# Designed miniproteins, single chains: the designs that were tried, part 79

Each design is a single chain, and the fold is of that chain. pLDDT is the mean over its residues in the fold that is shown.

## One batch from the design tools (miniprotein)

Design m2907
Fold by ESMFold2-Fast:
Structure m2907 (fold): chain A 67 residues (1-67)
Amino acid sequence: SGLTEKEELKLRIVELLREEGALSVAEIARRLGVSQSTVSAALRELEKEGAVERDAAGRYRLSRGAQ
């Protein structure tokens, strides 16, 4: 898939985490109807950008400064 589709997915993940708080890769994939591998790739980019962080339980959340 193209970069545009990846950026759209990243925005959808950010909005989902804003609404729900901390979610696992599997839960994000289920909620968005996307594969876990695709969600993992998008989350790795968001984590590198400082937009999300992973907690001790392996769930992802928005970084406090990412608004």
Scores: mean pLDDT 81

Design m2908
Fold by ESMFold2-Fast:
Structure m2908 (fold): chain A 68 residues (1-68)
Amino acid sequence: SSLEEEVLKLIEELEALARRRNDAGLLTYARVARHELEVIKTLPEEEREKALERLKKTLQALLAQARA
């Protein structure tokens, strides 16, 4: 899978978790992450890959924290 697909999957997991918990804060963060992903998609290839990797790590950490 592409790195973009991995990031999108993590955003979708956050959205699903936010809906299950009725957590407006998590939902807001997932919306912000979707916006960031769209901005990242407009970047040159090298910058895009670096930004995607940073966003992926941030989302993984947030999802792990939210599930703890």
Scores: mean pLDDT 85

Design m2909
Fold by ESMFold2-Fast:
Structure m2909 (fold): chain A 78 residues (1-78)
Amino acid sequence: MPKEVQEKLEELERRTEEVVKEILETGDPSKAEELKEELEKLLELAKRVFPPEKLEPFEEFLEELKKRLEEAIRKVKE
């Protein structure tokens, strides 16, 4: 994976962790919903640019981040 792409993925993971922490502290899921939409948009862009072999690990990574956001949203609704 190119270094620039890897650094961007690490930044997205860090942002996801920060948003999850904020949701758990505030009970406000709005930032998670915004980030979830941003991740979905990035996945659509990746599908247009990346070949299938490079797309699969990227899709798995974004789906994992999305899952973490959804779990945090679910926890505050409980």
Scores: mean pLDDT 76

Design m2911
Fold by ESMFold2-Fast:
Formats: structure tokens, C-alpha cells, sequence
Structure m2911 (fold): chain A 66 residues (1-66)
């Protein structure tokens, strides 16, 4: 699955989020801009749902499923 993640977080919070996402096995994080990431997953369906719900729960984060 592929997501576009846009944040209004500061640089430190943004970098922490990117690092947390990249630490998940089967997740690849690509920076598209200063506040925007592409997140690509090879996870199973339950893990993808869990990741999506976690991202939607973060204040200042918007998620678009590609």
C-alpha cells in the first residue's frame, strides 16, 4: 500500500515521525518535500490498517491513501 503523509509538525517532530515509520519492517519512507512524505508498505492487511489508524491519530498529520 502507498500513502502520502503531510504534516504541520515542526522539524524535530517531523524527523522523529519519519524515523519511527522507517523503523517498521516492510515500510519505506521517501521525502517528497519539506513537510510531505511518501510511505510505501509491504505489510499484511491487519498491519496496514494498524499503521493507517496510528497515522490518523497524530495531531498535525494528514494521510492520503494512494
Amino acid sequence: MEFRVTTTLDEAERDALAAELASIPGVTVERLGDDTFRVTTTLNVPAEIGLTLRLLGIPGVEVEIL
Scores: mean pLDDT 73

Design m2912
Fold by ESMFold2-Fast:
Order: structure tokens, then C-alpha cells, then sequence
Structure m2912 (fold): chain A 61 residues (1-61)
């Protein structure tokens, strides 16, 4: 279903976003996780462009 596909995308965005932010090395794990969790929520709401911007901001922090 479209919802199951969106949930899988949200999981992938959270996982990959967290990994990318942690690899950048500027933020703590707690801070990085907050960005990844926000991006997950935005994906679940269908707000894909905003989710991408949140991950990018975390990486560039």
C-alpha cells in the first residue's frame, strides 16, 4: 500500500540521514537523532522536500 511504501521510505530516510549527519561529525548523537527523527516525521506527512532540507541542515551544522 502507499502507506507501507511511505513507512519504508521514512525508515530509510531516518537511518541514512542519521548515518550522514554522524559521518559529518559536527553534531552529537542526540542532536543527530533529533534531525533524523524530524525528517522521518516529515516523510510520514508527505513533506519530502522539507525532510530532505532537515537532513541537509543536520549534515551542514
Amino acid sequence: SAMEERERLAERVERNGLAGILKAGTLSEEEARKYAEEARRLVLEGRYDEAQRVVVRGILS
Scores: mean pLDDT 88

Design m2913
Fold by ESMFold2-Fast:
Structure m2913 (fold): chain A 61 residues (1-61)
Amino acid sequence: MRPTLESALQLLEQYAADPRVSPAAFRVIADWIEEELRAAGVPEEEIARFRAAAEEALAAK
């Protein structure tokens, strides 16, 4: 499946809400999703939005 910002944000939300995912594991997962978005040619502006959402979710976790 081609990664989109929408699907990436949905995955990020699922992992953020999962109590089995530690903050350290969440950071690794978020970095992996960001790399997939970059590889898929998602615009840097959308990648920046994803990064901001990931940092906010990590701070709340």
Scores: mean pLDDT 80

Design m2914
Fold by ESMFold2-Fast:
Structure m2914 (fold): chain A 84 residues (1-84)
Amino acid sequence: GLPLIQRIIALALRAIGLIFDAELLKEKAPEESQKAIEYAEKALEYARQAMRSTDEQEQLKLIKKAEEYLKKAEEALKEAEKKV
């Protein structure tokens, strides 16, 4: 329903923000920044799949995958921030 769609959109926006933040750190922490970008891109892909799903249970599983990769992206970004 609409609340679930809103959750997916929020996850996608967070992932996009992480990519932008990681790009800013790429000069000082290229490896950690690249990992953050790759994990955030994976989170975006799962969010995209969740948005296309017509099955609520499958949609929830895909949201969980997006959240897992978003967490990995946040961890990689924190490692990048330590290099700056």
Scores: mean pLDDT 87

Design m2915
Fold by ESMFold2-Fast:
Structure m2915 (fold): chain A 73 residues (1-73)
Amino acid sequence: MEIPEEVRERLAALEAAALEAHDAGDYEAAARYLEEGARLLLELAKTVPEEEAERLRRRAEDALALARRLREA
């Protein structure tokens, strides 16, 4: 299945924004961008085959775990 270009671009932008916020020491903003990316990944997982969905869910879980750690810092 083809991941829509708009979704790929949004994911890349959110990942870049999270990295920039983290580099600036803005852990709250970094966590927020990671949480937005995770939500997008979980929504995409509902529309793809199960093997791909499992990979997207794991990626989302990793992002949410990182976001939680950044908020606790």
Scores: mean pLDDT 82

Design m2916
Fold by ESMFold2-Fast:
Structure m2916 (fold): chain A 66 residues (1-66)
Amino acid sequence: MRYRVTLTGSEATREARVAALRADPFVEVEQEGERTFLVTLNGSVEREIGTVLRLIGDPDVEVELV
């Protein structure tokens, strides 16, 4: 599944969230804009949208299925 994720907060907060997503070998992250990222989840039931939201930890994050 592929998701468009819009991160909020400071640059340091956004960088930390992106680094956490990129640390997962089954998650692909492509930057689309300054705050907008395309996140692809590969091949695991544990990598559903709920897992992405937990990894991000941003209460104001916007997530859209693409």
Scores: mean pLDDT 71

Design m2917
Fold by ESMFold2-Fast:
Structure m2917 (fold): chain A 84 residues (1-84)
Amino acid sequence: YTEKGEELFKEGKLEEAIEEYKKALEEKETAEAYANLGKVLFAQGKIEEAEEYAKKALELDPKNKEAIELLVEIGVKELEEAVK
């Protein structure tokens, strides 16, 4: 499921990637699956939802690099919107 979600995300099939990551979370709640779901949502422009899932990933694993990187990217985008 996570591998399939990553493949779909690379192909730009964002909705299908979200479905696969949600299936991964139903099977087992992992920081990786939450972080990857957040990344796909961020790619869709759903910033608030992406932030929520990145935070959930950090609750499970405070050292998850993908979730940390995603939150940094969200923060930069929020600052860009605030400055313009």
Scores: mean pLDDT 77

Design m2918
Fold by ESMFold2-Fast:
Structure m2918 (fold): chain A 56 residues (1-56)
Amino acid sequence: SMKESIEAGYRAGVEAAKQGLSLEQAGRIGKEVGEKLGGDPEAAYMAAILGARDAL
């Protein structure tokens, strides 16, 4: 679902930031996770960027 995609993207972004990855890398990982869950990749990308920023 779209909600699951966005939530997973956000969490992926948080995890990427904790591993020292860049915001760009966090966004790309979130996009891929969102696509696998059948959600909007762009929304998942943006959620991952927000998650990464919140973790910094």
Scores: mean pLDDT 83

Design m2919
Fold by ESMFold2-Fast:
Structure m2919 (fold): chain A 64 residues (1-64)
Amino acid sequence: MESELVARLVGLVLLAIGHLLDGDKEAAIEALKEAIEIARKLVELGAGSEEDVERLEKLLKEVE
């Protein structure tokens, strides 16, 4: 279960980067928001870190 969430988190971060390179800020913001939700779920499960959540939230603010 945690491994699936980690894979999805990585996929969403890569998708967001791809959208940013294409100039699609709206799609990038949506992907980052979903990535943050998954990162928070991983922290609650003891499989993630608050530092990773903070890094993604900082990236979202930079893109907004």
Scores: mean pLDDT 81

Design m2920
Fold by ESMFold2-Fast:
Structure m2920 (fold): chain A 56 residues (1-56)
Amino acid sequence: GPAAKEAEIEALERQAVRAYLAGDYETAARYVRQAHELLGRPELGERGAAQVLALK
């Protein structure tokens, strides 16, 4: 249901932040993209992933 999807999105965002702080930009980009796809905003996820990967 909606609550389960919200929890999944929050978990993905937390994993993205954790990976980003660890310098794992590829993993961070993947989680950012997945979270935004679940939010129905894949364009924001693609932009975010590209920005994270550009920091390599």
Scores: mean pLDDT 83

Design m2921
Fold by ESMFold2-Fast:
Structure m2921 (fold): chain A 84 residues (1-84)
Amino acid sequence: AETEEETLAAINEVLAKYNVAPASSLEDAKQKILSLPTETAQKISKELLSLGIEKGLESIKKFAQDVDIELGVEDLKKAVEKVT
């Protein structure tokens, strides 16, 4: 079983590769990633998903999937605002 602290440590290792400051919580990590340019956020999400698959860490896989879904929602919101 993974703790939030263990999951966050793995996420912060990936964030460091992209020169992103360490997050203090999973929600903080998510907000940091979502505030980055979409291309960078997608790269981080893909690396986290790959890490979760490689190490069998379900918490990291779920976090990466949640971030990817939110990125898709933000893109749709921007498209709707341009149309309406």
Scores: mean pLDDT 75

Design m2922
Fold by ESMFold2-Fast:
Structure m2922 (fold): chain A 83 residues (1-83)
Amino acid sequence: MELEEIDKLLQEIGELVREKKYKEALEKIKELKKQLEEFKKKLEENKENLSEKEYKELLQAIETGLALAEKAEKYAKEKLEKE
């Protein structure tokens, strides 16, 4: 399931940030952003096969994930430049 892959990436990123492995975290964040963009594209392609509620809930989850990934990327980049 695509959400399971995203959840795993989020967990790995959190662990790397906690361990101050910001360079590795940035690589995982880049992968997460790519996965979320691909998921969004697939969601749009499958819109006719989803209920309006399912589509909106999945879209909101993807948009939230992308916003969190962008925030984490900025944080990790700032930390990497400092250290």
Scores: mean pLDDT 78

Design m2923
Fold by ESMFold2-Fast:
Structure m2923 (fold): chain A 63 residues (1-63)
Amino acid sequence: MSEEELTEIARKVLAAVDPSVELLGVKIMSDNVVEIDLSRLPSVDAVQALEKALGKTLDLRVV
């Protein structure tokens, strides 16, 4: 799965679960870890939904 595909999935999940959070970037760190750059701290529900949708461990960054 490409960073572009991960970005589109992450945007859709955030829009559905926590629309107050803006997705600023996605970076593949390894086969199991994705860095997610966000405008603010997401809700616990949003983190769980992102992990489930992406199938990866999330390294969350607030910019």
Scores: mean pLDDT 83

Design m2925
Fold by ESMFold2-Fast:
Structure m2925 (fold): chain A 82 residues (1-82)
Amino acid sequence: DEIEELKKRIEEDPNDAKAWNELGVELYKQGDYEEAVYYLDKALTLDPNYAEAWENYGKILKSLGHDEAAQKYYEKAKKLRE
């Protein structure tokens, strides 16, 4: 179970921004948008330059109908990758 493996990684290293981001992605795939946002917010708090986490947060915002907010998050991710 990928979610349980990622939770174990966070228990061992709560500063593993990548593990927080991957948890957010797994919850997004399940449609658990509120939980996904919580994990992505943790990833961005640990690493504000984490382009993938900005992009994933934008995907959730778009899924929730917040298209304008989603666009801003996508723009942030794009700038960080340039």
Scores: mean pLDDT 86

Design m2926
Fold by ESMFold2-Fast:
Structure m2926 (fold): chain A 60 residues (1-60)
Amino acid sequence: SKEEIIEKIEELLKTLPLSEAADKILELLTQAYEDGMPEEELEEIKEKASEFAKKKLQQE
């Protein structure tokens, strides 16, 4: 689900360096797209991922 992917992205950004988290996030987004997730939900995930990444970058 959208919520599960967002939760996984948040956890990845908390536990991994930004570069490694980015690779995993791209894999998750690609898989969600291939699984037929609606574009609106993919955009919401991208927006949340961007917010989490910006927060992490602020602390680096």
Scores: mean pLDDT 79

Design m2927
Fold by ESMFold2-Fast:
Structure m2927 (fold): chain A 75 residues (1-75)
Amino acid sequence: SSEIEEIEKRIKELEKKIEEIEKEIEEIREKLKKETDEEKKKELKEKLLELEIELGVLQLELAVLKLILEKLKKK
């Protein structure tokens, strides 16, 4: 089914993007642990929040697509 292939392709794209954002979040968290400057800490926390929101949106889309895929595969 072309519909199944399209969903599987989108899932793969989302999983890759989620992995990239998770790596960025880990890098910022490590920087934040070592940072002593309060202004730089604030900037890192703001960037972390933005990435965590983006991650949440992508994880929700992934969950919805996986649910649709399961329903399509059950015939």
Scores: mean pLDDT 88

Design m2928
Fold by ESMFold2-Fast:
Structure m2928 (fold): chain A 102 residues (1-102)
Amino acid sequence: TPALRAAVDAFLAALEAQDVKAANEAGDRLLALLRELGLVPALTELLRRVLEENGIEVPDSYSTAQLLSLVIREIILNPDEAVRQRVLELLRRGLEALLASL
């Protein structure tokens, strides 16, 4: 969908710009659109995989919104630039794969 493509592009642009406010606003919009499409489970699995592949432990009780906030934090605020770049690239690839599956 054009709206979903635009939401993914806006979210990735905000993350690359390291704009925490813009990333959270774009992330909330993306989550709302994915919820309308029934894709929240796919997003949840993507977010957990991205965090786990980077050694970040996450409680099983975390909501998709909490996972999304944690991923944003790791991309923008992690003191290791290599971790920030890996998390962003894994997220980008996962979101592009999700879009391609529609």
Scores: mean pLDDT 87

Design m2929
Fold by ESMFold2-Fast:
Structure m2929 (fold): chain A 62 residues (1-62)
Amino acid sequence: MDREVEAALILMELGLAKRIADKDPETALSIAQRALNRAREMGLDDVAAYAEEVIKEIEEKK
């Protein structure tokens, strides 16, 4: 599948995680962690770095 399409989907998942983090941080972390793992598997280093920052932001809200 196209790497650009996968990157877009991962970024959308991270956006969703950020939006729900205040109400459901555990679900938000689960979504962000899955997105990070997928970015790493695909070698999307910039997307993976962004996912790590999103996870850190969500964990700071716990």
Scores: mean pLDDT 81

Design m2930
Fold by ESMFold2-Fast:
Structure m2930 (fold): chain A 118 residues (1-118)
Amino acid sequence: SFFDYIGARLAEIAKASFEEKVKLTIETLDWAIERLREALEKGDLEGVEGLMEAIVGFLYATARIFEAEGTEEAKKVAELLRETARRILDARDNLPVEEAGRETIKLLEELKRELEKL
């Protein structure tokens, strides 16, 4: 399931080096984008809502993991993750589900580009 995948990824990210944490985070974002696109294509609005909630949870949990590294670079990554989660929640609260799902994909793609600059 999505939740099982996220749980396993969080465990891998927690024990990884900084560079591997970034790589595993990017790979998880790619997987999340694909699942969200599939739910949108099927018109599975409940699936879109559930995926958005799981993605927000992943971003906050991953931000805590990066912040625990204690470096300035890791703190900046944590801030990017939290800001992305906040913007997804704003989209959820202010847009219809399909539009919020599409906005979430854009925000995750933007986050990936920022992480790839590290």
Scores: mean pLDDT 90

Design m2931
Fold by ESMFold2-Fast:
Formats: structure tokens, C-alpha cells, sequence
Structure m2931 (fold): chain A 61 residues (1-61)
């Protein structure tokens, strides 16, 4: 569901907040708010996967 996708991304952001800049945190949190208002589930999935990939790259550097 959309709620599960958003919750998983919120958890990933919170668990890795120490590795993210203030600007990155603000951007991802704004993205979450946008996803909560979006009605296209497939678009929400795409946005979440892009964000997850970006966060993984930041963590793994």
C-alpha cells in the first residue's frame, strides 16, 4: 500500500539521519509529504525507489 511504502522510507530516513545533511533531510521529508498527497501509487513507488537508491549511495560512500 501507499502507507507502507511511505512508512518504510520514513524509517530508512530516520535510521540514517546522522549520515544525511540538514538539506538532504529537509528534501527527503518534503518528498514524503508530497508522496502522502499523491494519488498515483505507481508514481509513489517510483519516487520512493529513487529516494532509497540515493540514500543507499550516501550511506555506502
Amino acid sequence: SKEEIIEELEKLIEENKEKLSEEQLAAYRKGLDTMKKETDLEYVRLLAEIAKQEIKEIIEK
Scores: mean pLDDT 81

Design m2932
Fold by ESMFold2-Fast:
Structure m2932 (fold): chain A 62 residues (1-62)
Amino acid sequence: SEPVSEEEKEKILEEEVEELEKKSLEEFLEKVKEALENGDENEKNGAKFALEVVKKVKEKKK
């Protein structure tokens, strides 16, 4: 009955990332890497942003 804190949001996100890592995160990252190497400027920008988000989420897991 209290507002969801940033810390609690991070904990929920960590658990969701762990589940995703088991199933689909590697497939997603492979697609992102392909876009970084062969994609258009928009695809490269999107891929860089996606990698930054994934990195940030993984850092919170530690």
Scores: mean pLDDT 69

Design m2933
Fold by ESMFold2-Fast:
Structure m2933 (fold): chain A 78 residues (1-78)
Amino acid sequence: SEKREKIIRKIAVEAALLYLDKLEVEGLSEEEARKIAEEYIKELAKKEGLSEEEVEKALELAEEIVKELLELEELSKK
């Protein structure tokens, strides 16, 4: 479902931003920030009725979004 894909993307984006906030603003380790972001995805997935496969997809997409945001940050340096 296209609507379901949008929900997965929304959760992934929110988790990616949460990861970066914990890492860059709160100064947590990558491992701690990742754990918090993964738990966030699992909690929202449960509320939205996502399958185990859709949870995995949201986790993979969140990691991809983090990578893209960090690459864009690198490109913005003079």
Scores: mean pLDDT 83

Design m2934
Fold by ESMFold2-Fast:
Structure m2934 (fold): chain A 57 residues (1-57)
Amino acid sequence: MEKVEKAIEDLLELLKSDGKISEDAVKGLAEDLGVSPEELKKKILEAAKKNNIKVEI
């Protein structure tokens, strides 16, 4: 599994409990993964929708 996909899966497990993530957390994770915060935010929202998880960013 790609590093980005694995990070998103791990994040979705946390979001199942909380449903909320800060802009700063998305920015930090995007920096660690070498992607833009905009792209990571989009991927998180798409993955959450596919898994029927409500997410607030």
Scores: mean pLDDT 75

Design m2935
Fold by ESMFold2-Fast:
Structure m2935 (fold): chain A 57 residues (1-57)
Amino acid sequence: MKEEAERLTDKAVEAARAGNTDEAAQYTMKAVNLYLEAGDEEGAQKAAQRVADATAA
């Protein structure tokens, strides 16, 4: 479900900004899996990129 994947992505970004890398990784993996199950490959890629950008800043 895309709405749940979006919420998990937001949680992953917040965790990454807080420096909680383990939590960010767990939320990212769950969000990516939900996007892929929904057939949204672009959404999965964008979710991973958003978390990577938050971590790399």
Scores: mean pLDDT 80

Design m2936
Fold by ESMFold2-Fast:
Order: C-alpha cells, then structure tokens, then sequence
Structure m2936 (fold): chain A 68 residues (1-68)
C-alpha cells in the first residue's frame, strides 16, 4: 500500500513535484494546472501510483477554479 522507491526514483519524483509546485506558484489558474498535469503525464515517473493521485488532485482543483 505504501510506495517503495529507490533514492534515484525518489529524486525524480521530487523533481517532478517541485516543477509542478513552481508552476502553481506562478498562478493557480486552470491553464497552469493543465500545464502541470501535462508535465506529469509526459514524464511518466517510475511510480505511476503517486503521480496518478497527484494528477487527480490537480484535475479536481482545476474544475473548482473553472467553476468559479
């Protein structure tokens, strides 16, 4: 149930999350959230489970912003 990652795999995921977070810090708009989602999908990290959860969270947030 928990994800087991090597040190190199953890670094790759941390870099992905950092890039995603930096994009979100530049403005939480539906467009920026979409770019983050596309970035995560394109990089296809070795652990898809955590990335899928993050993408789902971002998609929910995008929908909330589009609704407002």
Amino acid sequence: MSVELSEEEEKKLEELYKEADELLKKGQTPENLEKVIELLKKKEPENEELTKMLIESLEKKKKALEKE
Scores: mean pLDDT 67

Design m2937
Fold by ESMFold2-Fast:
Structure m2937 (fold): chain A 70 residues (1-70)
Amino acid sequence: DAAQIAAVARVALELADAEGLADAAALKEAVLRVPGLTPAQKEAVLALIEELEVDGKVDVGALLTRLLSL
């Protein structure tokens, strides 16, 4: 749902550094704490984070693009 996508986007943007990168471990933990996500939605977002992870970092712009285009 759009509200759940917005909640995930918000936590990703809060964790983004000046280069637009977020720590993958911190991002996964934040997603697990987002209220209103079903277990299946959490699993899907965590899998997406793992897919986009490079050297422990996730490009938040890429993550947001993938979330909004789902």
Scores: mean pLDDT 80

Design m2939
Fold by ESMFold2-Fast:
Structure m2939 (fold): chain A 119 residues (1-119)
Amino acid sequence: MITITESGGGTVAEGGSQTLTGKLSGDVESVLVYSWLRQAAGQPLQTVAAGVSSGVGSGQAASVAGRFTLSVDRSNKTAYLNMNNLQASDTATYYGVAVDAAVPARAFFGQGAQLTVVA
């Protein structure tokens, strides 16, 4: 079983920067894909970034393009979401997600980190 522990979040001013950290434990050698998802109040769950376990992936929502970057430290079992030029619209609960190589593939979610961006 894979577990994800998020850290970071809290209250940040508009234009600021924040890094969310997702520390993984358990069968992390079986992880193929790391992702960051978010859900704002009254909005659907949205994938903001996704990448492969071998290093830097490429895949981000248009709303965060050029501002958010996923990086993965496979050896230290950690996925990072690096966020810059934060906007009030980035206020959401952020979830680290890991997808393993099992058949069928399984997705594991962290507990969520709340980010509030204030004007």
Scores: mean pLDDT 78

Design m2940
Fold by ESMFold2-Fast:
Structure m2940 (fold): chain A 94 residues (1-94)
Amino acid sequence: AADAADLRRLAEIVERYAELAEKNKDNPFEVDVALALAQIAVAIGIKNLTGPAREVAERANDLVAQAGDYASQGNFDEAIKLLREAAELLREAA
């Protein structure tokens, strides 16, 4: 239903930002932008979702926050991996 469609859309958005970060992995500025956009997207998702769908979005938000921590340490491979895991979590729950 509506929440399933919203989770799938959120998964697609996060996956696109993971792809953007992967393609520009040698550019810390572009990786940081992709991570910031993923964080904003998941935060907006949480505000618009309810019940079990919101709980999934909150778990995805924890993964995106961890991605930010790894990126701040220069570990872009782990950051991108966590973004992809967040997208997969959202997609599987849809």
Scores: mean pLDDT 86

Design m2941
Fold by ESMFold2-Fast:
Parts: structure tokens; sequence; C-alpha cells
Structure m2941 (fold): chain A 67 residues (1-67)
């Protein structure tokens, strides 16, 4: 889905830019559009990326959303 791809790209860009508010907002939309294992995989991947870039706020939010 093109919308899912765009939201993933925007979330990754926001994480790299330390824009936690934009990153979290895009991940919340991804959780709404994705179901089951796919949603969890995307959110945990985003948490790992956020942790790598030092965005602890986004990493924490993504892990909570993945539950």
Amino acid sequence: DEEIRKLMEEAAAAIKAHDSETAIRNLEKLKELLEGDRAQAVLLSAAGLAERYGDEETARAAREMAK
C-alpha cells in the first residue's frame, strides 16, 4: 500500500531528524492501518531505529504501541 510506505518513510525521516512528535504521529497512523504481526514488526523496527538514533521518546512510544 502506497500510504503505508509513505508513512514508514516519514516516520524514519522524523526519527533521524529527532522530530519525536512527527515520528510518533506517523507510527500511530501505521498502527491504525496495519494489523497483527505486520503492525508489531513495523513498530518494533521503528523502535530499534529510534534507539539507534538516540530518540528514546519515539523508541518507548513504538514499543508501547507494539504491545
Scores: mean pLDDT 83

Design m2942
Fold by ESMFold2-Fast:
Structure m2942 (fold): chain A 72 residues (1-72)
Amino acid sequence: SSSEKQMQQKIQSYAQQGIKLSEELSKDPEKKELAEEAKKYFQKALDAAGDVEKAKEYLRKAQELLAEAEKK
């Protein structure tokens, strides 16, 4: 449905933005490990595009890891 396509597009947008931010944070040695792990989960969210619930789970984990990296 159009609503499902809109949700998939939002997940892709958030994941792509998260990958960019993770790459920037990974330049800081103290943040690198968490930022690289966050990037991995953002990539998993993109790869799971056909499974919205799985993509949401990966996106949530990625966002949690990114927030932890930002606090360092």
Scores: mean pLDDT 84

Design m2943
Fold by ESMFold2-Fast:
Structure m2943 (fold): chain A 59 residues (1-59)
Amino acid sequence: MEMSEEELRESGRRLAEAVGALFGADLSEEQALEAVKEAIRNGEGGNGALRRAAELGGA
C-alpha cells in the first residue's frame, strides 16, 4: 500500500487513539508514527502496527 506522509501521520494519530483506548498506553504522535513506519518496513499490517505502538507506550 502506497501512503503519503500525511496519510502516515493520520494513521499514526488514529493508532495512538486506539492504543490509548484499548490498553491505556500514553503514546506521542512521534512514537505512533514510528510504530506505523516500522510495521510497514517489516511487511506487517495494522495488527503489527497496533502491537508495536502498545509496546512503545508501555502496555
Scores: mean pLDDT 73

Design m2944
Fold by ESMFold2-Fast:
Structure m2944 (fold): chain A 106 residues (1-106)
Amino acid sequence: SKKEEIAAEFDRQLAEFEELARKYVDPETVERILELLRKVKEHILNDDFEGAKKAIDELAEVIKTLPPEVRRFLARAAHAILGNLARKADKPELEDYIVEKERELL
């Protein structure tokens, strides 16, 4: 199904993100970021706009705790994955929200 294809692409991108994040961030914080990214995926695929926004906000709070260079780099990487997910799921309002949240972290 289209949802299964979107989920598979997200999971592949998430694995690449995990390898990147583990080079710069402690394991506990990486696990928290991955959990929040998976949570956003679940809400988007279940058409839960408010749940997705809340998870995106929680992700931004975690990323804000990181050193500036690591914060900017991982914010761009995480929001690229989420923006692709929102676009593929035909959720333009969420894609716009993700872009706004990325800008707050840069």
Scores: mean pLDDT 88

